Designed miniproteins, single chains. Designs and how they scored, part 32

Each design is a single chain, and the fold is of that chain. pLDDT is the mean over its residues in the fold that is shown.

## One batch from the design tools (miniprotein)

Design m1097
Fold by ESMFold2-Fast:
Structure m1097 (fold): chain A 70 residues (1-70)
Amino acid sequence: AEAGKRGGAQAAALGAAGDAAGAATSGYHMFVSGKESNPEAAAYAKKAADAGKAGDATTARQYGLLSFQA
């Protein structure tokens, strides 16, 4: 639906600002953790980015947090 597309675009734009910060923070966290080769954290970060691109900001935020904690 076009209404969902508009909401998705806005969530993606807000998620891009929060997604870029979240991705940077997740990357920084992995770096500060001594370059933990943590494929699970990387997989969660990818899922967060993919969800954000799909316009699912809620799922993107949840996976971003899981990447942080992994």
Scores: mean pLDDT 51

Design m1098
Fold by ESMFold2-Fast:
Structure m1098 (fold): chain A 81 residues (1-81)
Amino acid sequence: STKEEYEKAEKKLKEEIKKEGLEIVEGVVLVDPETGILYTLPVPEKYLEFVQEQARAAIPELERLGFPEEVIESVRRVAEL
């Protein structure tokens, strides 16, 4: 299951981030383009700007593919953090 695969990867990533003593930024959302499912992504604070740039770049493609406005709004909020 894609959700189960994500949960396993998220747990491992959170453990790696915590091992490095890094702060985790909440409210970052990853959109699965194949399923339209929204996943909360644990992001180290130092990579937030990079994630925001990826979110901004993704918006035109999500609009072109006809994703629901709720999904696009979630990605837009990440870009504006």
Scores: mean pLDDT 67

Design m1099
Fold by ESMFold2-Fast:
Structure m1099 (fold): chain A 88 residues (1-88)
Amino acid sequence: SEKVSELAQKAVEELKKYLSKEKAVEILTDALFEAKKLIEEGKSIEEAVKEAVEKVKKEYNLSEETAKILEKGVKEILEKYLEEKKKE
């Protein structure tokens, strides 16, 4: 949905305060992919987001501040995406 796209754009803009646009998009995409995989494996959104962000934080050597911004963005995007899916 457009609102999911708006949340993704907002997350990229917040991450751009600490990262290049290319890295912000790459890192957000990797975290979303990992979190989605963990949800498909049976983890809750909360658990999947935390585990995915921690993995990406280690792989990209992200600061604690950048990782917190990433966690918020990934959580908001996935919660909105899954909420809209449940209404259909």
Scores: mean pLDDT 83

Design m1100
Fold by ESMFold2-Fast:
Structure m1100 (fold): chain A 85 residues (1-85)
Amino acid sequence: MERIRRAAEESARILREAGKHLSPEVARLLEEYAERARRQETLEDMAAEMAAGVQRALELASPSEQPVIEEAGRRIADILAEAKA
């Protein structure tokens, strides 16, 4: 579905952009979960993978990195909400 694919692509772009300002380990983790999300067939499964990736990144991240990850997570949540509507 075009809507689901577009949401996945935009979300992956946001995560990759955020990753440029994060440690290599955190950036790699977000890229892994973004790729997993892109392989999902449903919006719900894609959202679950992205939420898991954000949560895992927050657990690994330093306090200075957390705001970057939180901002990316909020933007992705907005994109997924728009795709669902």
Scores: mean pLDDT 78

Design m1101
Fold by ESMFold2-Fast:
Structure m1101 (fold): chain A 93 residues (1-93)
Amino acid sequence: RLDELLERAKAQGREDVVAALESLQTLREELIEKLQKELKLPEDKAKELVDEYIEALLRAIELVLEDEQDPANLEEIRALEEELKKKFEELVK
């Protein structure tokens, strides 16, 4: 899904959406690494949990790409990504 949306955004020249998706991809990779390293979860389980955790943000970005939401919401989504990362880091302590 994330890879498909990223290719669509690039094809449409939506640099704002590309930036949001790349930020979400980075968050996904960081959360997967945290679950594997700190909680000793297998890679498949870490990916499954992280994909469920970021699903709502991914859907929100998709709605912006489909022009069903204001592009200004991308900045709010990025702020939520940072808050989500911080809360996740506290859970791993």
Scores: mean pLDDT 75

Design m1102
Fold by ESMFold2-Fast:
Structure m1102 (fold): chain A 74 residues (1-74)
Amino acid sequence: SLKAIELALPLLTDENPEVRAFAIRILLSVEIPEELKPKIIELVLPLLTDEDPEVRELARELLLKLLGEEALKL
């Protein structure tokens, strides 16, 4: 759902790591349109070095989901 993506994106930079983790879980549960993948990748890349280990692991899973399809286009 586009609405779920729009709601999740600002939560990726929330001060609360539980909120950031929740945002990534939303993005993992929805179909992400091709045109939004570059923006989401840019926003999620910094989360690979997040202070919270759960946020780092979820960010890794989301990037693997997004880049897995892009890698096939290389």
Scores: mean pLDDT 82

Design m1103
Fold by ESMFold2-Fast:
Structure m1103 (fold): chain A 93 residues (1-93)
Amino acid sequence: SEKERKREEMRRRLEELLREAEPDRELLDERQRELLERIERARREQDRAALEEVGREVEELARAGADPRGIRYLAARARHALDEVRLAEEAAR
C-alpha cells in the first residue's frame, strides 16, 4: 500500500541520517551521553512514551544552544528508535 511504501522510505531516510550522524557520537558531552543511554534503554524496552519524553528533552537542549553535532546525533537516534518501536507495535496489530 501507499502507506507501507512511505513508511519504508521514511525508515530508510532515518537510517541514512543516523549513519551520517554516527561520527558525532564521540562528540557527546556527559549530559548528552546520559540522554543517549536513556534512548537506547527505551528502545530495548520498546517504551514509546519514554522515547517521546527524551525527544522533547533533546529539542529543549537544541533551543538552549547545545552543540549542534551532538544534538543532531541524539535527534536522529531518538527518531530511529521511535520508528523501530512504532514498526513493532504495528506488526503486533
Scores: mean pLDDT 74

Design m1104
Fold by ESMFold2-Fast:
Structure m1104 (fold): chain A 64 residues (1-64)
Amino acid sequence: ASERTIAALEALTAQARKELSPEDAARAAALFDRIKALVREHGYDGALAALSPRERAILEALAS
């Protein structure tokens, strides 16, 4: 579960770099890196508890 979620976040980072402006891609990458760090450190449920509602929705969509 966590490994697939991390891989999905890395894929989203790569896609953002290709499709968005460099500035917007950097902001998206920072958001996805924060979510990845929390998933690695606290697991899926711990990451959900630490994230904002918007960030939580992203993680939930990727983990299902």
Scores: mean pLDDT 77

Design m1105
Fold by ESMFold2-Fast:
Structure m1105 (fold): chain A 66 residues (1-66)
Amino acid sequence: GPPPPTVSLRVDTDDPDEAVRAVQEAIRALREGKRLSELETRFDPDSPRVHQALDELVRVVEERER
């Protein structure tokens, strides 16, 4: 069949809530069967929530890729 739809994730914001929301949207898309085609992010030491969300994203990618 055709390849699954893809989702890209780019995180380039000073707002940790916006960054977390973007990562959570990507996680949801992956769980719905989409593939992550592109990931670009910048880690901010003052935004630990973003690091946590990205770690969860990595786990979901591993779960999907096998």
Scores: mean pLDDT 68

Design m1106
Fold by ESMFold2-Fast:
Structure m1106 (fold): chain A 108 residues (1-108)
Amino acid sequence: DKLEKERLLSDSVGVVAGSIAEELNQPIKDVKIIERERTEDKLVVDLEMSDGTKFRVTIEVKGDTINITLTTSDESLKEKAEKALETAKKRLEELYPDYKVEGKLVLE
């Protein structure tokens, strides 16, 4: 229902942010999460790491699938970002076993 989707979107952002912070060896408490867009099925946030590294995270729920898009302009972060997405996917599949989780990295 609507409340479950709102929780799922917020939890998904938190899990992605935590996975990125872990992979970059940064404290999650120092990550800034700035909401840019919210609908019933979509949440877009900007993440700013303590060192100034930035990511955009888009979470979309389509049917029984949680779609994660992680966007960065820093190609040197590709491997760490991909590992963070895999970690986030596993954690979300454990938290929401009725959902399929798909992640993609976009370099811009």
Scores: mean pLDDT 86

Design m1107
Fold by ESMFold2-Fast:
Structure m1107 (fold): chain A 90 residues (1-90)
Amino acid sequence: EKAIKYLKEAIEHVKEMLADPERAGEHLNRAIKALNEAKKIDPSITKLVNEAITHAFEAARALARGDRQAAEEHAKNSIDYLKKAIEKAK
């Protein structure tokens, strides 16, 4: 239950990277902070969360170079891994 709250918070921060690209780094840092709390609560989701973190970093890098399409694809992959982590944490 508590891990799922942090996973949902991280999904919103990943979405905010696309909605507010000038502050993508701030939104990424907030997502990673929430995901680290989720991993502490439920270590079984660590692999899925680490995959989501990798894609979130790649989304931020794509935004920094002006590649909106690559950023949207990586953000989607990050969110898909976080949704799998939510199902595993139930």
Scores: mean pLDDT 90

Design m1108
Fold by ESMFold2-Fast:
Structure m1108 (fold): chain A 61 residues (1-61)
Amino acid sequence: MPSVEELKEGGFQLLEALKDAPEAVRRAALAWFMREVSKVYSEEEVRELERALLERLRELL
C-alpha cells in the first residue's frame, strides 16, 4: 500500500504527464484518482492529498 507521500508523487506525475492536455482532462484525471484513493484511505489522508494535488493543478494554470 503506497503512503500518502507516494500518492502525492503519483498524482503530481499524473498532472505532469497531462500538462499539455486541456484543463478539463487534467481535472477529470484528478477526480478519478481521488475517487480511487477515497475507497481505501482515511478521510484525513484523502483531504491532505486532495489539497496538495489541487494546489499543484492551480500552479499549472
Scores: mean pLDDT 76

Design m1109
Fold by ESMFold2-Fast:
Structure m1109 (fold): chain A 80 residues (1-80)
Amino acid sequence: SMAEEKLKRVNELHDQAHELLKKNTEESLKEAQKLADEMRALADEMRAKYGDSPITIEAGAKVGVTEMAVSAQKHALKKA
C-alpha cells in the first residue's frame, strides 16, 4: 500500500540519519537535520491522509526519536 511505502521511506531516512549522527561532526549533523525534516514532512502527510493509525503512529515515533537525537547532538557539539 502507499502508506506502507511511505513508512518504508521514513524507516530508511531514520537509519541514514542515525548513521550520520554516529560521525559526531557539524557536517554530518546538518545532513541528519535535513533527513529529520524530510521525515517530519512525510509523517505529517501520512497523518493528514490516514489519520491516527498504527502505521502513522510508528512513523511519528521514529521522527520524534530522530529529532531528539539531532537536538541532543547539536547541544553536545556546542559545548565541546
Scores: mean pLDDT 88

Design m1110
Fold by ESMFold2-Fast:
Structure m1110 (fold): chain A 94 residues (1-94)
Amino acid sequence: MLTPEQFELDVELALAEIELAILKKAFDRYIKNKASPQELEDLLKKAKELSVRFGELAARATALGDTQNRAVAESLRKDAEELIKKIEKALKEA
């Protein structure tokens, strides 16, 4: 059975994953529509904040012995870091 702390972690991870999906869609739209450097910088800030958030969620999962959510959080952090690299490349080319 899930503890209340594990359930809270599940919910927070699900919400953060949705936020990452929204940022990925925003980036694709921004590249297609030739977004300004400022719009890309704002997106980069949000992606960096999410990367930190996934790191914090992975640490919480580790503290709870939740190996499944730790793996999910670490995977999502890597996805956020790949998005950061793509945005930084787009900013350099803008």
Scores: mean pLDDT 86

Design m1111
Fold by ESMFold2-Fast:
Structure m1111 (fold): chain A 79 residues (1-79)
Amino acid sequence: TDEKVKKILTEAAKKVEELGNEEAQKYAKLAIEAAKKGDIDEAIRHLMRAYQASTNPEAQAVAQEALDEVSRLLIEADL
């Protein structure tokens, strides 16, 4: 689960970095670094900030979809 969560967060953050404005790109880079370190909570927080800072609807959609999927996977892991 952690490996899959890291992959989802990293792929989404990379896409936000490609599509997003400067502020969203900054938070996306921080999310990638946190995911590499295995700090899932920090990666989620940074991706949420990237979502909030994004002015491109496509970048917002990518971040939101990834956050929703990660939330679902973490809930399933507790069952």
Scores: mean pLDDT 83

Design m1112
Fold by ESMFold2-Fast:
Structure m1112 (fold): chain A 93 residues (1-93)
Amino acid sequence: DPYTADLKRRVHDAFLQAGIKEETAEKAASVVVLLWLADPNTSVGDIARALQTLAGLSKERARAAAETVAPIIADLRAKRQADGEKSLKEGKE
């Protein structure tokens, strides 16, 4: 997935800015990448649950981390959609 490297970097940086420790931020970013690869439309609730169970974050910290990540996933989702629509539009015109 060409968006995976950008997602991982942005999510990792966002977690560090939110005060998550380096080792936890790396694990949490990897979890978000796995969720993106499985379903790019994954919900904030699904991300929070995965961060709690797989990255070891508390329920409250996992929810806050998922909310921090939600706009990053939405931005990449919108870019992926726009890239797909551009290909369709240029092939039609």
Scores: mean pLDDT 76

Design m1113
Fold by ESMFold2-Fast:
Structure m1113 (fold): chain A 74 residues (1-74)
Amino acid sequence: SRDEILARLRELAEEAARRLEELGFPSVARWVLDETERLIAEMRRRNASPEELERRLRRYEAGLETLLASYEAA
């Protein structure tokens, strides 16, 4: 469902933020959480379809993995 996909976005953001804080980047962790809530609010406002939400979830997950890897290498 749409709500399940949005919950998964928050879950991924919270996991990434926690790891970023552990790495010593609390400002980046806050940015990830804030950006995720903006994305969720935008998708809710536009009443995005479950299919669109699933595509955005896949891209978001890949983006978070790339971001986290960059900070782990720093």
Scores: mean pLDDT 83

Design m1114
Fold by ESMFold2-Fast:
Structure m1114 (fold): chain A 93 residues (1-93)
Amino acid sequence: MVEEAVVDRAVLSSLVEDGVEVKRLVGVFEIDGERISVEVEYRDGVLTQRAVTPAGVEVEREIELPADTVVDSKFLVEQAREAAAEAYRRERA
């Protein structure tokens, strides 16, 4: 089983920047006592994920989403959790 990232703190924002709707999650996820900083941004059909461990291991991804993708708070939290877990795994590999 994959170790699950637990939300320690997350801030969700829905904004309009340069005429485009932007949905952003910035937060900290805890995995086995380690705190991982995560940022997920949805802008114009593109999801950007960034996660950094305390040791400086960084994961960054850009994903183009299908036009019918529902980007809600649950989706952003799950994407952030996935990025945090991947950064944690890379540090422990």
Scores: mean pLDDT 77

Design m1115
Fold by ESMFold2-Fast:
Structure m1115 (fold): chain A 64 residues (1-64)
Amino acid sequence: VGEVYEALVALAGATPESPGILPGERVEVVEEREDGYVVLRSLDNGGVTIVPRSALPTVFRRVA
């Protein structure tokens, strides 16, 4: 929680209401789920995406 990552690839939003994440946008880990997924919020547009924690280092680079 509170970790900041930079997106390396384009990702779809978690819901129809959430904008997608573009390469170079920064996201913050806002929730860690019991199923091993993490909820990420874009710092640029407030969009939310959900990814497996194990996938973070493959599609994101940690910046903070």
Scores: mean pLDDT 72

Design m1116
Fold by ESMFold2-Fast:
Structure m1116 (fold): chain A 93 residues (1-93)
Amino acid sequence: KEEELKKAAEELYEEVKAKLIEAGLSEDTAEKAAELAKAVFESIVNESDKPSKEELKERLKQLLQKDLGLSEETAEKAAEIAAEAIYEAYEKF
């Protein structure tokens, strides 16, 4: 259901944002990175060919560097957190 998807996406956003802040990112950067993670989750959650955790991590790292200007080291950390959260969330669907 769309309601279940919206709820999962909002929960993912809050989880990723909180974990990124704990990992040392600023609130502004964590919000933008969590929005990116939410958008990626929404794009893939209903696809039959869901990406692997490693594919998600690489995609997110690239997007975080291009869209948010994060360093490779920071993007690696943020991508790891976001990919894990997305992977866990879509396994429920």
Scores: mean pLDDT 81

Design m1117
Fold by ESMFold2-Fast:
Structure m1117 (fold): chain A 55 residues (1-55)
Amino acid sequence: SPLVEELQRVAREIVATQDELARLEAEGKPQDEIDAVHARLDELTRRALELAEKV
């Protein structure tokens, strides 16, 4: 199903974004960079929930 494939793609992006966030926090990057990645993670999570409702 195209929806399942899209959900799997978004799930992989969430994992990659979580790894990026952990790295930025560990390296003490500026708060604005950390906040930008948090916002991206929130959007990906929202997208995954919307896709899950359609599967």
Scores: mean pLDDT 85

Design m1118
Fold by ESMFold2-Fast:
Structure m1118 (fold): chain A 60 residues (1-60)
Amino acid sequence: MVTKEQLEKGLADMKKLKTAEGLATALGYLLKEMGQPFDLAALLAQSKDELLARFEALLA
């Protein structure tokens, strides 16, 4: 199970990514590690801001 500290580091790493595709792939990998259901194609359709907001929601 992913800890809050690991999620915070992941968010910082994702903020360094410049493309929406990179963000979507990183978020998909994190969701897979957490055992959460996801659709990578749906994530790839999201904007960078939407992907970051979704990741930040996982920290709450």
Scores: mean pLDDT 71

Design m1119
Fold by ESMFold2-Fast:
Structure m1119 (fold): chain A 149 residues (1-149)
Amino acid sequence: SEELRRALENGMDVYAFNEDGLTLLDIAIREGKVDVVDVILEYMQKNNLPLFPVAPDEPTIRIDDFLSVLGIPPEVREATLKRLEELGIAKADDRIPISLTPLVLVIAYVSAKELGLDTSRIERLLEALGIDVSKVEEVYEVVKKHLSK
């Protein structure tokens, strides 16, 4: 949106939280607002801002353990880990902040689909988190465009 781009350029705090502790970027990703995600990530990249800032004391979880407990098959878990490392989201210890677990599930969904495996379990998990499954692939492509440059 032109209006959103102007608001960001005029000093809107891209890290501001709503009542639920969600940023505008978090909401846009969950609701599949692809154009909004693109505008926010473009602004953040142009200004060298960290795309996924984390509180210093935020709890972390091992990505493989998280996906394993959710019943995600090993092939999808391996592909998800590789993609998260390529995007610079996963650290060398393969741990991720708990706030980023929805993004892990988005990447797991894309990985399962690309491998030709059943996505139904991951779709139910995404829906339980209030994520628009019909837009997940479009959101992933926009995020990938900004992280893998």
Scores: mean pLDDT 77

Design m1120
Fold by ESMFold2-Fast:
Parts: C-alpha cells; structure tokens; sequence
Structure m1120 (fold): chain A 82 residues (1-82)
C-alpha cells in the first residue's frame, strides 16, 4: 500500500542520513563517494516519504524518522508538511 511505501521511505531516509554522518569526514575517494551515496539515499527517501504523506498520513514514528533524517542531513525542508 502507499502507507507501507511511505513508512519504508521514512526508514530508508533515516538509514541514509545516519550512514552519511558516519562518512561525512571521509578523505578518500571511496569514502567520499559512499558519503554522497548515503546523503542522496537519505534525501531521496525523505522526499518520497513527504510526497506519499500527502496521500497516506505517516505514523508518528515515521514522521520522527523523517524529521531526524532532515536534522542529520541539515536539510530541514525535507521534513516540511509530513
């Protein structure tokens, strides 16, 4: 369902954001590429959760995951209107 997809997107957003934080100070090409990939996953999944939330409201737990992902990525607009 759209609700299940929104909940999964919220989980992926947080996982991507947390992985980005682990790698944000990387100085190797491999580490930098992994950090970029993690940030893009976090951002994309947060945007997906936000868009789907307009059709299928997120659980409170899922909203907290998107808000936390936005905090970790420094991109508070990602949690707008969830």
Amino acid sequence: SLAEQAEEAAREALEGAERYLELKDATTVKGINEAIGAALRGIGSALTARLLSKRAPLSEEAKEKVIRAAELLGAYGLAEEI
Scores: mean pLDDT 84

Design m1121
Fold by ESMFold2-Fast:
Structure m1121 (fold): chain A 78 residues (1-78)
Amino acid sequence: KVKEEIEKLVEGLRKKLEEGGEVEVNSLEELEKLLRENPETRFKLTEEVKKELEEKVKKKIEEAAKIAEEEGLELAEL
């Protein structure tokens, strides 16, 4: 579920980054704001922001995997 959606999001972002963009993004906060306010806008990420995004995506995938296991294992809270 969530893991596949995250993978699709990452693939979509990769394609957009390869094509380049009009708006330069220098931080993850700016990226999140741009995605919220202007989801259709093409953007250009610095190498540092790309690395942080990859780390954030990895953490989200790990979180999603844990949530999927907790949801599948109804006893996780017990």
Scores: mean pLDDT 59

Design m1122
Fold by ESMFold2-Fast:
Structure m1122 (fold): chain A 65 residues (1-65)
Amino acid sequence: SAEDVIRKTVLLYQQGKKEEAIEYLVEELKKDPSLKPYLEEVAKRFREMNDYDLAKIIEEALEKV
C-alpha cells in the first residue's frame, strides 16, 4: 500500500540510509506512477511538521522520475 511505502522510507531514514530511501522511492514510483500525487501531499505534510529531511527525501525521489 502507499502507507507501507512511506513506512519503509521512514525506517530507512531512521537507519541513516538516506540515499537508499530515495532510491527505494524512485523504484516504487517507476512501478506505480499513481503514487506521485500521494507522495507530493506527504512531502508537504512533513514540511508542515518540520520533518524537513523526510520531505527532502521524497522531493528528491519525485525529481528523479
Scores: mean pLDDT 89

Design m1123
Fold by ESMFold2-Fast:
Structure m1123 (fold): chain A 95 residues (1-95)
Amino acid sequence: SPLDLQKKVNEKLLEMIKIMEEGMKKEGFGGGTTGLWIGDIRQTVQHLIQNPSDDTVIDGMRDLADVLKDRYPHLAEALYEITKILEEVQSLLQS
């Protein structure tokens, strides 16, 4: 059902938020910067709900992780893990 799908997507969203919070903590970033990254994750999930076939938002996040990996390795690792979960969200939305 649409409600069961929403519940599963929300569970994946909370998992991604936790991954980001842990990565940001390892980099030494404060709550303000962490909140901006969490906001971006929330917006990406909302975009996928509206555009479930759009691979470009997941690819864009992976490209961003590639750019950041040398300076912010823990943030890049968090972004790579989040892209895997976003692919799971995309799969759920296309089922």
Scores: mean pLDDT 90

Design m1124
Fold by ESMFold2-Fast:
Structure m1124 (fold): chain A 92 residues (1-92)
Amino acid sequence: SMQQRIQQLQQRGQQGSPSSQVMLGSQYIRQGDYQQAIQWLTRAIDIDPDSPVTPLALRYRSIAYQRLGDTQRAQQDQRQSDRMQQDFDRRR
């Protein structure tokens, strides 16, 4: 179930898995818990800002900020996500 998946991702996120933290953030966005989403997504970004999952984390955090009315942080995260995705695509 979704609740069981969230519990498993939360356990893995607490163990420092950036991928699990990003997936947990996306599940909190789906549930409308934007503050929890921002918390987990920020942890993923802070662990490895240059990781392949960071563009996705920034995009999800942008969505959460937009839903909370923080349009400036949302725009900043979206632009950073776009730049990082372009950089990954150019290096392949």
Scores: mean pLDDT 83

Design m1125
Fold by ESMFold2-Fast:
Structure m1125 (fold): chain A 107 residues (1-107)
Amino acid sequence: DKLKKILEAIKRLKEAGKKGDVEEALKAYEELREVSEDPEIITTAVEGTAGLAYLYGHDELVEALLEFEEDPEVIEAIRRAISSVESAIGAVLRLIGLEFDLELKLK
């Protein structure tokens, strides 16, 4: 199921963002981009991951996501998410909302 793979990638991104696990975050993000063409899902997942990394002080992971991403619109979304604590919290709440919505659709 495509939605199950998307949800799994999002959960892995969220945990990697909290832990500052750069390798796992990039791997999970690559897997998300393979299974989803939805720009809203992709942008919400990566900005939320960057927001978590920012809030937990994992600057290396934020920089790795910015270097890895090639889409200018997604890069700008990541930059907005890390521009302030308030912006980062907002991005994390959107990520949690996305995870919740996907879990409900699988039940």
Scores: mean pLDDT 87

Design m1126
Fold by ESMFold2-Fast:
Structure m1126 (fold): chain A 74 residues (1-74)
Amino acid sequence: IEEDFKKSAEEDYRIAKELVDEALRLSTDPQMIAEAEEVRKKAEEAYKKGDYFSVLAYTIQAATLLAIARQKAA
């Protein structure tokens, strides 16, 4: 199951980066940009540490940021 957890974390980390990139593309708000960059950094740190559950949590945070960015951008 270790291989499955690692592959799931690799997928989650990739998704988190894509969601952050999309949020950054839609927003010029300095607060939103800072939060998106923080989430990306935290997801990378968690992935490098092997904290795969935190990678999933940051992926969810990235999705939330994208939803807010979309709401503001229309």
Scores: mean pLDDT 78

Design m1127
Fold by ESMFold2-Fast:
Structure m1127 (fold): chain A 76 residues (1-76)
Amino acid sequence: MPLSSLSVEELIAKGEEYKKKGEELFAQGKYEEAAKMFAQSGRYYREALLLDPNNEKAKENGEIAEKKAVLALSKI
């Protein structure tokens, strides 16, 4: 599904879903898979921020997802 077909609320919800999946995989020691989920989370939050540049939740959580992706890659 193209990201442009989703509302800001739906993009944030998808970002949260992938961030949660990444955290679960990270807890299991599946760092490469966790990094992929965190990267996907960051993409959804970034798209939400493009549609609503003043959305602090999308900005903050996007930055957190990106940092978690880097952290997961550092464990490999």
Scores: mean pLDDT 83

Design m1128
Fold by ESMFold2-Fast:
Structure m1128 (fold): chain A 84 residues (1-84)
Amino acid sequence: SKIEELVRKYLELAEELEKAIKNGDVEKAKELFEKLVETLIEGALLLAQQAGVAQEEIDKFLADVEKQTPEALEEIEKLAEEAK
């Protein structure tokens, strides 16, 4: 199913992100984190649509993710830099 494909993609990206952070590869860690966020959004939207979640709640969720993503990227950058 599409959900199973998204779960597999998430797990593969999470493993690669951990490796990038441990290797101090800041640029790769940031790229992988953005792909993880994209995959999470796809999964969340698919589940929300199937569960009949109101569009206003979906819009708020997307706005919250967009607001929090830059701060999370800064933390990923710090973790990768500190790993050296």
Scores: mean pLDDT 84

Design m1129
Fold by ESMFold2-Fast:
Structure m1129 (fold): chain A 95 residues (1-95)
Amino acid sequence: RLEAIEENLKEIDEAEERVKAQPESEEKQRLLELLESVKKLFEFDREFLEKHPVLSPEEEKEHERELTLMILEELRKLPGANLEKIDEKIEELKK
């Protein structure tokens, strides 16, 4: 799992470098924002696994819940996102 996260982070860095090489445009800026958001999600997962190399079932569930909340918050920012459905899922996870 940690190796897969490191590979994904490397691919994101390569994609970000490629996008930064393009001429300035609104699409370029939006794509860089999206890549940064995805990078933060993988960095969060990596930091947790580095600090907790052996996870209890309780720790794993809590981490999955937190990661899912972060994903839902990022999805909430996307154009055309169903905010009502996303907010319902966030509330369900928080109880």
Scores: mean pLDDT 73

Design m1130
Fold by ESMFold2-Fast:
Structure m1130 (fold): chain A 74 residues (1-74)
Amino acid sequence: SATDKEIDEIEKEMLARVFQAIAARDAAAARAHVDEATRRLLELGKRHNVPEEVLERLLAGTRQLAAMAEAEIA
């Protein structure tokens, strides 16, 4: 669906930008990219009535990536 494609795009962009930030050891950039992806997913979830369980799984993924980036940069 169009929603699934939009979610995939947000996740791929987040992963690429966060990994670039990790390589640069830029914790602020890594956090900013995760925060932006989280904001976009929340907005999309409200617009398209994404099931709560699906949205929570996506948000868990963004939180896990943020934690991994923090650990790698620290």
Scores: mean pLDDT 86

